# Designed miniproteins, single chains, part 75

Each design is a single chain, and the fold is of that chain. pLDDT is the mean over its residues in the fold that is shown.

## One batch from the design tools (miniprotein)

Design m2613
Fold by ESMFold2-Fast:
Structure m2613 (fold): chain A 59 residues (1-59)
Amino acid sequence: DEREREGLLEAERRGQAAMDKVNAILALPSEEEQLAALEATFGPEAAAQYALGRDRQAA
């Protein structure tokens, strides 16, 4: 009961921390800096997915 609630709070904190990091990266002034920060923080696959997401940005 209490352990399950602690697990949910920990998951929520982890999610919030990840969102804060993403928002900080997206606040960087250039796309090159954003990609470099994403690669450093989440790895090269995350940076590749972000770049692919831009190409998939259909109207």
Scores: mean pLDDT 71

Design m2614
Fold by ESMFold2-Fast:
Structure m2614 (fold): chain A 102 residues (1-102)
Amino acid sequence: MLDRLPPEVRALVRATLDAVRAAKPKSVEEAIELLRRRIRESTDSQEAAVTAAMLTIAETAKEQGKVSSVEELLARVEEALSAVPAELQTKALEKLREGEAR
């Protein structure tokens, strides 16, 4: 599912998922707290941004009642990140201050 992400982003996502799994969280809440801790400990802006996106997806999935286990939570985070389209980058470039551009 992660094959559509850039290799560096995919590596960060996998490292974060592996770190959460290795910590063996007992609940969805504990897994979410591990993501919050990883953001606080991150000194790299890209790592912090990727982890923050994962946290937002995880909190939203929990709030919507779509996940009942840590494994389901991590699968939902991976699925949502895999669905981020390159079209968002294309749209940003196409917008290139479209109404105010030269």
Scores: mean pLDDT 69

Design m2615
Fold by ESMFold2-Fast:
Structure m2615 (fold): chain A 71 residues (1-71)
Amino acid sequence: KLDTIFARAEEAARAGDPEGVRQAADELEKLGFTNPANALRKLAELIEQGADPAALADAVRQIGTWARAES
């Protein structure tokens, strides 16, 4: 379920958990959402580099909105 995957990714990003974000990305890729999956993987790299968790959670929300619009 797309909504559930993005909700989980947002929680993982807010918690500073790059592996949780990557797991969500892998699920999106299996559903055929390659571009959103790659965007989430980029955010996981930013978590590892010490980026602000609140900003990353907001970025996940934006990716989710974009993915839903593109179907």
Scores: mean pLDDT 83

Design m2616
Fold by ESMFold2-Fast:
Structure m2616 (fold): chain A 75 residues (1-75)
Amino acid sequence: SSLIEEFESTLRTLSKEQLVQAGTFVRSLLGYPPGYSLHQLQKLSKDQIISDMVDLLQLLSEEQQRQALDYVKSL
């Protein structure tokens, strides 16, 4: 969807630290615990982190996807 494409493009502009914040927010909408430690982030490429986050976004409702996109754009 266009929302997922815009989200993925926005995530690619973020630092790894901002990707942690984005991932934590997306996971909170699903009721999940935080997914990444700083040590894990140092070993993962941005593409791997973004791919994992896009998979989580597909589990969200369209309304929750919009909330997540608005949050990520504020980072």
Scores: mean pLDDT 79

Design m2617
Fold by ESMFold2-Fast:
Structure m2617 (fold): chain A 88 residues (1-88)
Amino acid sequence: SAEAEAQARFQELYGQAVLSEEAGDTEAAIAHLEEALELLKKYPSALTLFPKAPVEKKLKALEETIEQLRAGTGSVYDLPLLLLKYTK
């Protein structure tokens, strides 16, 4: 299904963002997360972590992760923590 393909693509993009950050390539990490953000806007179910979370909270967590990376104050690993913060 389109949703299952979106879920697989989101996992791929997030994994690529993690690997890019670990390699010190913050610009590549941001680019992968921005692509994941556009995917999530089209397919709210693409993010399987916290599946019951409102889409607005998922988008906010991912947007803040991207903003913190751009500011040099955050990490791709902050996404699960921000999701937890907004969904609990």
Scores: mean pLDDT 85

Design m2618
Fold by ESMFold2-Fast:
Structure m2618 (fold): chain A 76 residues (1-76)
Amino acid sequence: PFSPALQAMIDGYVAQLKQKYDLSDQQKDQVRQDIIDLAIGMHKSFNSSGPVTRLDVDFAYMIVDEDLRAEKRLQE
C-alpha cells in the first residue's frame, strides 16, 4: 500500500537514523519495520480507508526518533 515516494521517504528517514544513532544493520532493518508498522497503525486508527499518507510516515518517524534519542541518552 506504500507508493514509491513514501518508500523513498522511509528509506531516507532510516538512513538518517542509522547515521544519527550509529545503528547496526540489524537495528536499521528493525527501525525500518517499526516506521512502516507505526505508519500503517496510525493511519488505520484515524482513517479506515485510503492510502497511507506522508503525515502518517512523519509521525512514525518522530516516534521512532524520540525512542532512539531516549535510549541513547540513558545509555550514555
Scores: mean pLDDT 78

Design m2619
Fold by ESMFold2-Fast:
Structure m2619 (fold): chain A 90 residues (1-90)
Amino acid sequence: SELEEARRLVEEMTAKLVEKVKPYGLEEEAREFGRLVLEAAEALLAGDLEKAKEKAREAAEVWAKILEAMGKEEVAKEGLALVYEQIDEA
Protein backbone atom coordinates (compact mmCIF):
# COMPACT_ATOMS: atom_id res chain seq x y z
CA SER A 1 0.00 0.00 0.00
CA GLU A 2 1.08 3.60 -0.61
CA LEU A 3 0.68 4.49 3.07
CA GLU A 4 2.73 1.46 4.19
CA GLU A 5 5.49 2.38 1.71
CA ALA A 6 5.50 6.04 2.81
CA ARG A 7 5.73 4.98 6.47
CA ARG A 8 8.64 2.62 5.72
CA LEU A 9 10.56 5.28 3.77
CA VAL A 10 10.03 7.92 6.47
CA GLU A 11 11.03 5.47 9.22
CA GLU A 12 14.25 4.58 7.34
CA MET A 13 15.06 8.26 6.74
CA THR A 14 14.28 9.16 10.37
CA ALA A 15 16.52 6.34 11.67
CA LYS A 16 19.43 7.57 9.51
CA LEU A 17 18.86 11.18 10.60
CA VAL A 18 18.72 10.18 14.31
CA GLU A 19 22.10 8.44 13.95
CA LYS A 20 23.58 11.51 12.20
CA VAL A 21 22.42 13.92 14.95
CA LYS A 22 23.11 11.58 17.90
CA PRO A 23 26.58 13.10 18.68
CA TYR A 24 24.84 16.50 19.04
CA GLY A 25 22.02 15.35 21.35
CA LEU A 26 19.29 16.18 18.81
CA GLU A 27 17.63 12.73 18.55
CA GLU A 28 14.26 14.00 19.89
CA GLU A 29 14.12 16.83 17.34
CA ALA A 30 15.08 14.39 14.55
CA ARG A 31 12.20 12.08 15.55
CA GLU A 32 9.77 15.03 15.68
CA PHE A 33 10.90 16.02 12.17
CA GLY A 34 10.26 12.45 10.93
CA ARG A 35 6.81 12.38 12.53
CA LEU A 36 5.83 15.65 10.81
CA VAL A 37 7.13 14.40 7.45
CA LEU A 38 5.03 11.24 7.84
CA GLU A 39 1.94 13.30 8.76
CA ALA A 40 2.50 15.44 5.63
CA ALA A 41 2.82 12.29 3.48
CA GLU A 42 -0.34 10.75 4.99
CA ALA A 43 -2.28 13.98 4.35
CA LEU A 44 -1.00 14.11 0.75
CA LEU A 45 -2.05 10.49 0.13
CA ALA A 46 -5.51 11.28 1.58
CA GLY A 47 -5.84 14.23 -0.85
CA ASP A 48 -5.73 16.85 1.93
CA LEU A 49 -3.35 19.32 0.29
CA GLU A 50 -3.90 22.05 2.91
CA LYS A 51 -2.99 19.72 5.79
CA ALA A 52 -0.02 18.37 3.80
CA LYS A 53 1.26 21.95 3.32
CA GLU A 54 0.74 22.76 7.01
CA LYS A 55 2.64 19.66 8.17
CA ALA A 56 5.43 20.27 5.63
CA ARG A 57 5.81 23.81 7.01
CA GLU A 58 5.94 22.48 10.60
CA ALA A 59 8.60 19.95 9.52
CA ALA A 60 10.66 22.74 7.92
CA GLU A 61 10.43 24.76 11.15
CA VAL A 62 11.72 21.83 13.24
CA TRP A 63 14.53 21.38 10.70
CA ALA A 64 15.45 25.07 11.08
CA LYS A 65 15.60 24.63 14.89
CA ILE A 66 17.97 21.67 14.47
CA LEU A 67 20.23 23.82 12.26
CA GLU A 68 20.13 26.71 14.76
CA ALA A 69 20.97 24.41 17.70
CA MET A 70 23.99 23.05 15.80
CA GLY A 71 25.17 26.43 14.49
CA LYS A 72 26.02 24.84 11.13
CA GLU A 73 24.52 23.31 7.94
CA GLU A 74 26.33 19.92 7.91
CA VAL A 75 23.29 17.94 9.11
CA ALA A 76 21.03 19.81 6.65
CA LYS A 77 23.26 18.81 3.72
CA GLU A 78 23.52 15.19 4.95
CA GLY A 79 19.78 15.02 5.68
CA LEU A 80 18.88 16.30 2.22
CA ALA A 81 21.31 13.78 0.69
CA LEU A 82 19.58 10.97 2.64
CA VAL A 83 16.13 12.20 1.49
CA TYR A 84 17.25 12.28 -2.15
CA GLU A 85 18.88 8.82 -1.82
CA GLN A 86 15.66 7.27 -0.46
CA ILE A 87 13.51 8.96 -3.14
CA ASP A 88 15.83 7.61 -5.87
CA GLU A 89 15.48 4.07 -4.41
CA ALA A 90 11.67 4.30 -4.22
Scores: mean pLDDT 78

Design m2620
Fold by ESMFold2-Fast:
Structure m2620 (fold): chain A 90 residues (1-90)
Amino acid sequence: SLSDEHAEASITVEETETSAVLTVEARASLAALEAGELSEELGDAFSAAIQAAVKALEDKGFVYDSGSREESLSEEGVVSVKITLKFKKK
């Protein structure tokens, strides 16, 4: 998990012998997003972490199967994004 004062993000990997699910969840203040106040360093670290997680799965013989993206905005002005990437063993 990565966080700063305006955003937080987490990456979860659930692995079986024949499948894996990589879940990426990110939340940010809408006001901070609109003002451009999100940390570029946090964004770069999060992108690198996603790439590392995907590579680790590919190195184990998993191949990408499907994905989904869900976005929501809370009454408190928090934008949430959930990305689910499903892999299966070749």
Scores: mean pLDDT 76

Design m2621
Fold by ESMFold2-Fast:
Structure m2621 (fold): chain A 68 residues (1-68)
Amino acid sequence: SELRKKVQELIEEHVRELRAEGASDDQIEQFRAAMQTLADSMIDRGESLEDIRKNLDHARDTFLRGLR
């Protein structure tokens, strides 16, 4: 679906940001799995793209703080 495509594009954008900040391959795999699980749950509940984006952005910010 178009929604799933946009969500995947957003996850890949966040992955690129984490790689630029020095995240390891293991950290990227963990992050991708967590983001996909969160996104799938929200899509299954009928959440909007805007709500999904907000939650994924929050998760990304939390993960970036953990790269200290």
Scores: mean pLDDT 85

Design m2622
Fold by ESMFold2-Fast:
Structure m2622 (fold): chain A 103 residues (1-103)
Amino acid sequence: SESLRLAERAVRLAERALRLAERAVELARKAIETGDKKLIEEAKKLILEAEIELGMAQILLALVRRYGEDTPEVRRLLERADELIDRAEKLIKEAKKLLKEAE
């Protein structure tokens, strides 16, 4: 099913966004502790990459919700992607807040 393929891709994009956001928070915290400007710049890059992956995941989810098949498997993937997106958004906001404190 194309709906399954797109939903699975959305989950993978959201998982990547989450990992990038988690790393951005880690680097932002280290930047506060050390004052290392290189960590600030790296965290900013990771935030941008996470936002790009997140945006792509959200577009795919919107397409599947609007035009896709309503099967139990598709619903589970959409729910998983939503959870991952919500977690990634919260971590991106945390990383941005930490970077303001580091600057």
Scores: mean pLDDT 90

Design m2623
Fold by ESMFold2-Fast:
Structure m2623 (fold): chain A 63 residues (1-63)
Amino acid sequence: GKQPQMYLTDEELKKILELQGVSYEDSNEERAKVITEKYKGGEEGFKEELERFKQLDKILGKE
């Protein structure tokens, strides 16, 4: 969309993962793919949030 109001906080990421039945134990790519499939609006904003999510996962020592 034109307005990518999809900036996700850590809490929002958890909610999305929970709604999709995906846990933090799953791989980064699988989680990202599931979230992207559900959210089709705000692709640009989601792209940045997806990258942030991956960075956060690495910082948390997951991958």
Scores: mean pLDDT 54

Design m2624
Fold by ESMFold2-Fast:
Structure m2624 (fold): chain A 75 residues (1-75)
Amino acid sequence: MEEEKKKIEEELEKVKKEGEELAKRYPQYRDQLDAIIELGERAVKLALDAGNLEAARKAIEDMKEAIKRIEEEAK
């Protein structure tokens, strides 16, 4: 369990960095990206605190989808 939690936390940090890089590239979407990261991080932490690894992984995937949608919109 702890090993899986750390893996999820590492994935969360990578997704946060990807969102920050996208915000640097498209500053007009910074507020939206910051909101996605904040809400997603809260969802992941809540799921991990509950021991729900599946929900934590889904929250990370939801963050990735939201970031991808912003990237597609920015094109």
Scores: mean pLDDT 83

Design m2625
Fold by ESMFold2-Fast:
Structure m2625 (fold): chain A 80 residues (1-80)
Amino acid sequence: SMMAELERARALIEAFDRQVEEAADEIAANPDNLSPEAARLVAAAELVARRQREVNERYGPDAEETLLLETARVLEAFEA
């Protein structure tokens, strides 16, 4: 169901946001010398930002459900 997909998407995004927050000090302190884990998170965040711009361009700013599902799809496809 769409509700179950949206709930999974929100949970995945929330988990990703926590990982980024935990790595934030490392990412801010030395962006040119990141750990492999931090570099992966930065790459994932860039892919998410690009996908969100694509969704906004194609579907407009009110496409909240599409934005959540497409963001989750990027994170699911991105190797952790």
Scores: mean pLDDT 80

Design m2626
Fold by ESMFold2-Fast:
Structure m2626 (fold): chain A 98 residues (1-98)
Amino acid sequence: EEEEKKKLADEYRKLAVQTAQNAERGSKAAREQSKDNPLFGRLAEALEELSKKARDYAETAKNGTFEEFQKKYDEFQKALERARAVEGEVVRALTEAG
């Protein structure tokens, strides 16, 4: 049971770290595009926040209390929802313009 809890915590941490890395790469790409389209600026900001919240969640999963874990998980989920919403706005705007 202790070993199973450690493995699950490691898997959640790895997933959060991967999400942070992907969001960081996406935010840099969106920032370059934001010079020509302000929607990509909003996407870059949303992905930057997602990267930060994902890293906070990963750190809390390793060293935090249960209450801190719940709070950081909620913040991570809200950042993820925001990023998806802004991504949808970008896709819709590009589709309507074409």
Scores: mean pLDDT 79

Design m2627
Fold by ESMFold2-Fast:
Structure m2627 (fold): chain A 70 residues (1-70)
Amino acid sequence: MLTKEEAIEILKRVIEALKNKDYATALFGLKELIDSGYHVEELQKAMDLVRQGKYDEAIKILEKILKELE
């Protein structure tokens, strides 16, 4: 299971990747979080939004999760 600190680091990396249009890195990080059982339903929704090209909506979900962890 990911620690809170590891989850925060991965979430920040995913958000930065999405803002930089590095979608492959973002999807990889989202999968790491999902596979660890972390906010699975919300992260799966964010992943689906990324696949649909709805990047701003995905970022909003991820920033909300990050704020709840901080």
Scores: mean pLDDT 83

Design m2628
Fold by ESMFold2-Fast:
Structure m2628 (fold): chain A 87 residues (1-87)
Amino acid sequence: MSKIQELLKKFDEAVDKHVKENPDVSQDSVDLLKKLAKEAAKLEYLDIIEKTIELLRKGSSIVVVTTAAAIEITAEEFKRRLEEERK
């Protein structure tokens, strides 16, 4: 099993535990965070996935974690697009 698949499994476990402990969490926020984690895995941004797992385990709100992950992924995608325009 790849390191990415192992991290995604740990991520899913952390999200499920957080949702169970915080039943008022929006399902849309959970779905968006899971989508962002899969995109980060596809782009091999393993550090972003590890950061989201740690924040969830520390009890950070899913909205805060989702926003932080979105910013990090967007910054890396923006950098990639700028390099594509240069070529």
Scores: mean pLDDT 77

Design m2629
Fold by ESMFold2-Fast:
Structure m2629 (fold): chain A 100 residues (1-100)
Amino acid sequence: SAAERRKEAEEETKKMIEELEKMIEEGASAEEIIEKFKKRIDELVEKGFSPREIWEIVSTVGAHLASKMPSLDKETQEKVAEVLKEMREYVDRLMAEAAA
């Protein structure tokens, strides 16, 4: 059902937020965080999420991470900014490929 699909998307969003936040807190590199993000997107594709659903999940994750940036030190802010840029570019590519 549409309600069950929405709950699945919400659960995947929360899982991605928790995993990426934990990696940031543990001092993972931008490259490691980006690689984990890409792996999670591949898993969402395998689970049958549409490009639009993936875009909505990633937009929510990105907005959450961006909202936390003012409370982080400068080095971590620069790392999160790099991660957010790569996340945006990756999803924009997926959306463009789906539209072709």
Scores: mean pLDDT 84

Design m2630
Fold by ESMFold2-Fast:
Structure m2630 (fold): chain A 99 residues (1-99)
Amino acid sequence: TTQSATLYVRPGETESATFSGLSSSGTYEVTVTVGSDGTSVSLTFSGATPVKSATFTSSHGTFTVTVTLNADGTVVVTVTNQTPDAVGATALHVTVTQL
């Protein structure tokens, strides 16, 4: 019931993870966590609200997360690193859980 991926997002860049085997009529939670400081955001989405986004700030920068549930049962989680991180790519842990 839980799938996960790690994204390494450089300042100013966008990275995505795709999850499959989900239902377009299901309800899901995506949690994105900054690996170095544990700052996280959670988004709940379903076939009724298949696109969700949020922006959150950690000590490593500001990140925008967009989640899309497609009709084919795939979930795409896209993370953009909006604020420069002086040390390079930030590790972001993405978890998708069925509710």
Scores: mean pLDDT 77

Design m2631
Fold by ESMFold2-Fast:
Structure m2631 (fold): chain A 81 residues (1-81)
Amino acid sequence: KAKVKEVVKEVLGYEPDLNSSTGKPSQGGASSLVTTVKEIQAKLEEKFGVKTPEFTQEDIENAETVEDLLKPIIDEVNAKE
């Protein structure tokens, strides 16, 4: 939903394209990506009162898009709407 996109935009400082491949921040390294994902997760959990699974480094590395990483959170938010 648009609400999730707005929160992600706030955390990242730019508007992600959740409907297409945004690419992996592979040049930033896995540690930077883990930090960013955890920050987005915490913000979404606080904003929408959802519980999301813990992401492993492998889960993050296997994701093709930002949407793929955030899909569990998006699905949980949509289920509550």
Scores: mean pLDDT 60

Design m2632
Fold by ESMFold2-Fast:
Structure m2632 (fold): chain A 81 residues (1-81)
Amino acid sequence: MTGEEAAELLKKYDKDGDGKLTKEEAIEVLKELGVPEEEAIKAAEDMANPQGKLTYGAVLAAAVLLGVISAEEAMRALSLL
């Protein structure tokens, strides 16, 4: 998956346009990036803020740590956001 595709997914699932995703939106982005559902759920729960939201950077960091996107492609995605 390219950084451009990751950036488009983040924007698509950010229904509020606030630069943050709900846990449910983050799980869907991680699944689209190739993360298994169980790992996506755990990552979203572990990385969510007290309001139950994840920044774009947090979702991309989880994807890099889980090996479904490279650090280079994650940086490209962030540059497009």
Scores: mean pLDDT 81

Design m2633
Fold by ESMFold2-Fast:
Structure m2633 (fold): chain A 85 residues (1-85)
Amino acid sequence: SLRERLQELGRQALKEAGLPTDVPDEVLLMVGAVLERVSDEQLRTELGLDDHEIAAVRFLQRAWREGRVTVGQIRDAALSVVSQK
C-alpha cells in the first residue's frame, strides 16, 4: 500500500542518516511523504492527513529540496506534528 511504502521509505531514510527507527509509524509515514512526490488527495484520502499535516509535509519538502533541513530535523518536525494529535 502507499502507507506501507512511505513508512518503509521513512525508515530507510532514518537508518541511512544513522538515526533510530523506533519511532511511531505515523512519524515514518510523514518522513516518507516529505521525501516522495505524492498528491494532496492521496495524502488526505489514502493516508488520512489533515490540511495542517499536508501543509507541514509541503513546507518540509521544499526545505529538503533546497538543502535547508536534515532527515533528523524532518523527523523532529514529524514527531511534533504527530504528538499534537
Scores: mean pLDDT 84

Design m2634
Fold by ESMFold2-Fast:
Structure m2634 (fold): chain A 83 residues (1-83)
Amino acid sequence: MSKEELLEKIRELIEKLRSGQATKEDMVELARLLAEYLGLSDEERERLIEFAKNAPSKDEALEQLVALLRQKAGKEEVERILS
């Protein structure tokens, strides 16, 4: 999957989350795609996926994923993904 294809799928999942249509499986898929997009290690990827699976709410999972994006990709990239 290309970086552009990853970004498109990430955007689609974030839009689905914001519309309230996302499932827990969508949160897990978003975590997988974000880990690949950010070039995370296998260990970091597994931790992110586990967090998405076990998050007490979709809102908390989204907040943590956005925090990871800001930490790893920077503000401009986060704005590009979220808009």
Scores: mean pLDDT 74

Design m2635
Fold by ESMFold2-Fast:
Structure m2635 (fold): chain A 61 residues (1-61)
Amino acid sequence: MKVEGEGLARQAAEAAAKAVPDATSVRVIDGDQTLVHVDAPTWDAEVAAAREAIAELRRLK
């Protein structure tokens, strides 16, 4: 599992990785724009991890 991000974005990426262990990488960048990139073996896992990362980032802000 690869997790990338800084500050709150990293916390969101780590939460998504914990919630969706099938995800192989989660990257969250929250600067002028919020970018989320997820790699997973299935589309459902990618969508689940991306939604979790966005929800957690929004919760932490």
Scores: mean pLDDT 79

Design m2636
Fold by ESMFold2-Fast:
Structure m2636 (fold): chain A 92 residues (1-92)
Amino acid sequence: SLEERIRRLSETYGVAEELLRTLAAVTGRLPSEATVRRLVELSVKSLEELLKNIDKLKEEEKEYLLELLKKRMPLASARSQELMEEIIEKLK
C-alpha cells in the first residue's frame, strides 16, 4: 500500500512520513528511493556547509534562519534534523 511504502522510506532514510505524504499529494506519486536518498544527501551537505559558515552570517540572516529551521526541522531527515539542532544551538 501507499502507507506501507511511506513507512519504509521514512524508516530507511529518516525522512518524516508527513513530508512523504505531502510530496505524494502534490506530485501525485511518491519519489523513488534513489530520489529520496539523493535529496537527503544534498540536504545534509547543504546543512554541513551552513554550519561551517555560520559565523559569516549577518544578524538578520541568523534570525531568519532560526525561524526557518524551527519550522522545517519536524519535516527533515534524522541526520538533517541533528545538523539543524547544532545550527540552532550556535545561533542562540
Scores: mean pLDDT 78

Design m2637
Fold by ESMFold2-Fast:
Structure m2637 (fold): chain A 75 residues (1-75)
Amino acid sequence: MITVSPVKVAENDGEKIYAAVAHDADADALTVVMYNEKGELLGTVSINRAGEGLPVSPEAEAAARKAVEEFLKKQ
């Protein structure tokens, strides 16, 4: 099961940054995605809670990306 945080908005140097965090409970992986206001991906960070090797969850990344893209579409 994947859960996605509410989209967070931060402002840096006049540019708005939109971020979402997805948690994949089955993989125990967290993925953070960051977008600019134009819908361009700025970066993706994946972490596990153990701090050991990165279990990448493609499903969590896709869910987080979709959440930010849908949020931007409503602006």
Scores: mean pLDDT 74

Design m2638
Fold by ESMFold2-Fast:
Structure m2638 (fold): chain A 80 residues (1-80)
Amino acid sequence: SKEELLKALEGLREISLMIANGESKEKVLKKVEELRKSLSGEVKKIADELLEKLKKSKTKEEMAKAVEEAGTKLQDLLLS
């Protein structure tokens, strides 16, 4: 739904700020896990793929890029 898309986009904004503020990878992963629980369908799939990418990320820059890519996919769904 559009409501889930907007919620996911706001969640990604919060996650991006956590990464920028130097929060631990564990806290970032927990935030994505919490976000996923409130999502369904394609929106949840994008959040699931983001979680996998974040688990594999070695740097803050890689984590930020993964969040940005997920945000782009969510925006594409919103505009479709």
Scores: mean pLDDT 86

Design m2639
Fold by ESMFold2-Fast:
Structure m2639 (fold): chain A 76 residues (1-76)
Amino acid sequence: AVEKLLKLVEELNKDKSLSEEEIGDKLALEIRNLTNSPEEGDKLAKEFLEEIEPRLPELQPPIQKVLESIRESLES
């Protein structure tokens, strides 16, 4: 599951035309498709964020902002 989100981020990182909203929507949809409940989705998102954290400086700024927004939503 985490590997599919990492692959999606690599694909999104190559597309410089995507907005923060479009990136966020694509990630949220993939998390939903990979999980059977909101609780599983939150757990997957946390595991994914921990895995990608060392690579954050390598990602395009819109992706970094979306990932930070996802982290903030999980802490709320």
Scores: mean pLDDT 79

Design m2640
Fold by ESMFold2-Fast:
Formats: C-alpha cells, sequence, structure tokens
Structure m2640 (fold): chain A 102 residues (1-102)
C-alpha cells in the first residue's frame, strides 16, 4: 500500500496569476489541487477540491479548501492554500503513523 504527498510552493506573479499544487494519494485514491490562473479560476478549483476531499473522508483538508475558495485577494488565497497544504501534510503523517503502529 502506497502513500504519496506532492507539494509545489504557491506563487503570485506580477500579472496577478496565482499558481500552486498539492496532491495526496492513499492506496490508489487521489485528491489533487492544482491551479495556474486568475484568482477566480483558483477559487473554482479550490471549491471542486473541497468536494473531492469531503467524499474521501478528509474533513480538515475539505474545510481548509473551502476557506481558500472564499479568498478575496491573491494574498488571502496563498495563506488559505498554505493551510490546505498543512492539512494535507497532517493527513499524510497521520496515515503513516497509523500504518507504523499496525
Amino acid sequence: MRIELELEKPVVTADGIVKGKVSLRIDGREVSLEFDGTLEEARKVAREFAEQAEKLGLPEISKAARDMAEATSPEELVKAFEKVAQAAIDAYNREVDRRMAA
């Protein structure tokens, strides 16, 4: 059984484009958030990601992604994305610890 976490640091360009990626895979099940575009495009992707995370039983990631979907500025979006990334790291570590204890 395989668990993977992929993270790209979020970037805001001078043109107002926001970019970032987080992907978590557990036993062939994947939830991935990738954005490279406007604030509104990133908000849409975050909303879709929140629904996917909820369906996979990852409520902390889902909640952080919903906050990201409500961001009103690129800076607020980046801060919310950092919380999504942290929730994904926490979920990854929790699953690793659970498997090490078994």
Scores: mean pLDDT 81

Design m2641
Fold by ESMFold2-Fast:
Structure m2641 (fold): chain A 85 residues (1-85)
Amino acid sequence: AKLEATLNITPEGAKAIAEALKEAGLEATVEAEGDKAKLTIEGELSPEAYEAITKGLETLSKATTTEQHREGALYINKGLAVLKK
């Protein structure tokens, strides 16, 4: 699978997500876009991991509050947990 999203988070935050994805066996790259970051993910994703990660990316792309950023991170972490099984 290949996923791309412009996230409403810092490039530093996006790099942390990319490193976690790489540790889970995926390819991940970050491109800084001002105050935002474009994240590209490539690799094999189960339907459960795909659903969780896409929800996390969508949430983070629209996040403007701390609560929304936390929700997005929880979805990403759920996807990572599925991939590490």
Scores: mean pLDDT 82

Design m2642
Fold by ESMFold2-Fast:
Parts: structure tokens; C-alpha cells; sequence
Structure m2642 (fold): chain A 80 residues (1-80)
């Protein structure tokens, strides 16, 4: 099964780690991906950095959904 590691970065109006976690869990659910790991770093400049490990990720759909909320998606590692 295909695994990917993603780095997602964007500006957040509220520094709420639980809200960002819920958003990432919903992203995985909507795209049919299995969420294996999730790490969130809140930066003092109002940005958040999220590290995701996903199985069976639809990268095109993930990028589309994240772009709608102003987040940038970087593929850090892809394992087939």
C-alpha cells in the first residue's frame, strides 16, 4: 500500500492545535486516506506546520482541499 509523508503549511487565525487536528482528520476522511501520523507545530508568526503520514492518499484531492483554505502542501516522502 502507498504511503506518503506531507508537510502542510498555512496561516491560521486561531492558534488551536485541536481545531487543526480535527481539520486534518476530516481531510483524511474526505479523501479516503488512512491517517498514520500527525504532528502539529504552531509558529509565533501565526502560521501552522503540519506533518502527515498517510496511506492510500489522493494527493490531487488533498492539494485541492488544502488550497481552498490557503494551505500549501509539500510531498516530503512517497513510498509505493
Amino acid sequence: SMKVELRIEGEVEVQDEELIRAMMEELARETGAKLLKLEIELLPDGRAVVYLELENADLEKIKELMAEVGFEVEVVKEEK
Scores: mean pLDDT 82

Design m2643
Fold by ESMFold2-Fast:
Formats: C-alpha cells, sequence, structure tokens
Structure m2643 (fold): chain A 87 residues (1-87)
C-alpha cells in the first residue's frame, strides 16, 4: 500500500547505521512486485543518499541504489536481495 511505502521511506530517512539501512532496503525489495517498484526503490535510495550527512551511509546508499537500478534493468530480484545482504 502507499502507506506502507511511505512508512518504509520514513524509516530509510531515519536510519543512522548500515544495519538499519540494510533492514529497510531488504524489506522494500521483498515488498516489490513490479520492475517499476524497483525503480521507485532506486529513486528513494538516491533521495536518501542526497540527504545523508554521513559519508559512509551515503556511500552505502549509493551502492544500494546501483543494485536497485540493475535489478530494474535485469528483473533479477533474487540477485539484488543477495547483494544487499552482502553489503
Amino acid sequence: SAEEWRELGARLAAARTAEEVREVVLEMLRRSRTQEDLLAIAAALHEAARRSRDPEIRALLRRMQGVAVEAYLTGDLEGALARIEAL
């Protein structure tokens, strides 16, 4: 639902650690149903990276954005989940 995606976006914006970022992004990916959902996740990660003041968290968000973009282009959700877990 739109409310669930809004809550996940707020949690991503509030995340202060790599573990918190990974948890939110994995939940976003598991809730995705379409390639367009993956593009929306990539956009949310881009926005979170732009707003982040922590260079390590910003770098992590940008790496995760790249994973989401690749998943959008390839349709490989399972590979995206594995790559995010490994970051």
Scores: mean pLDDT 87

Design m2644
Fold by ESMFold2-Fast:
Structure m2644 (fold): chain A 93 residues (1-93)
Amino acid sequence: SPLEEILDKLYELYDKMVNENMSLDEVIKELEKIAKEAEQKDPEFGKRLRKQIENIKKLKKDPSISENQQRIFTEASITALIMYLYVRIKEEK
């Protein structure tokens, strides 16, 4: 499945965010890069990933949401994308 490479990249990004204290700006930058690759390999998944990036960007601009809450939401968003790919990969032969 062309999505397996994208799944590995999402796991690497999640690990860097949790264990290397990667900034939200850098996480968004890496997600944008992954989205470009996803759009080329699977346009439907690329579109879904873009939607999650936009949600993360909206939370970053919301003054009522703390930086810690923005970080938690971003981790949850990456986890949701990982879970989606697991299901989709299993449905592809």
Scores: mean pLDDT 83

Design m2645
Fold by ESMFold2-Fast:
Structure m2645 (fold): chain A 69 residues (1-69)
Amino acid sequence: MKIEEALRKVPGVTEEQAKKIVEELKSKPYVTAIDVEEIARKLGLSQEQIDAVTDAVVKVLVEEQRKAA
């Protein structure tokens, strides 16, 4: 999954945390930046890490939309 790969590249985010974020997102029929922030917050990430994770996921989603359109 492209989202998992992008999350693994975020400094300070562990592979386990990246997998948990992807698993939570897969359980949702629709993914928004707010959903990503809430999941990262529940995992105890810092504000810097939450922002970086949210940006990484949004970047992947935007790229997928551009390629699908």
Scores: mean pLDDT 75

Design m2646
Fold by ESMFold2-Fast:
Structure m2646 (fold): chain A 62 residues (1-62)
Amino acid sequence: KAEKIAEEAREAYLRYQESGGEDLSALLKYSVYVALAKENGLKADSPEQLEEAARKIEEKKE
């Protein structure tokens, strides 16, 4: 579900920031969602923006 994936993207962003790069799993998820957001012309500069981008991308995949 788009909402669940959006929530995970937000958490990945927060984990990435808080760990300073130590959480490789969070870094991987963060990087994937940021790349997808860029490809779709969406902002990903904050946890909220990445959450919104992931939600919109998943909704489009219907």
Scores: mean pLDDT 74

Design m2647
Fold by ESMFold2-Fast:
Structure m2647 (fold): chain A 67 residues (1-67)
Amino acid sequence: SEREERIGEAFALIGGAETEEEMREAAREAAERLTPEELKELLDIVKKTAPPMLRERIVPILEEMLA
């Protein structure tokens, strides 16, 4: 679906970032393109499926975007 495609694209952008600054920029872009509900789904997917190292880096950033 379009929703799943948008969430997947956001995850790919964040996962492809090499620095925390780039990850924050990708997360901000995702927040602009995604609804709060879609951002929550992205966060849940990251917590459930992402490797531990990637999860530890991304989760705090996405939680900040949702606060």
Scores: mean pLDDT 77

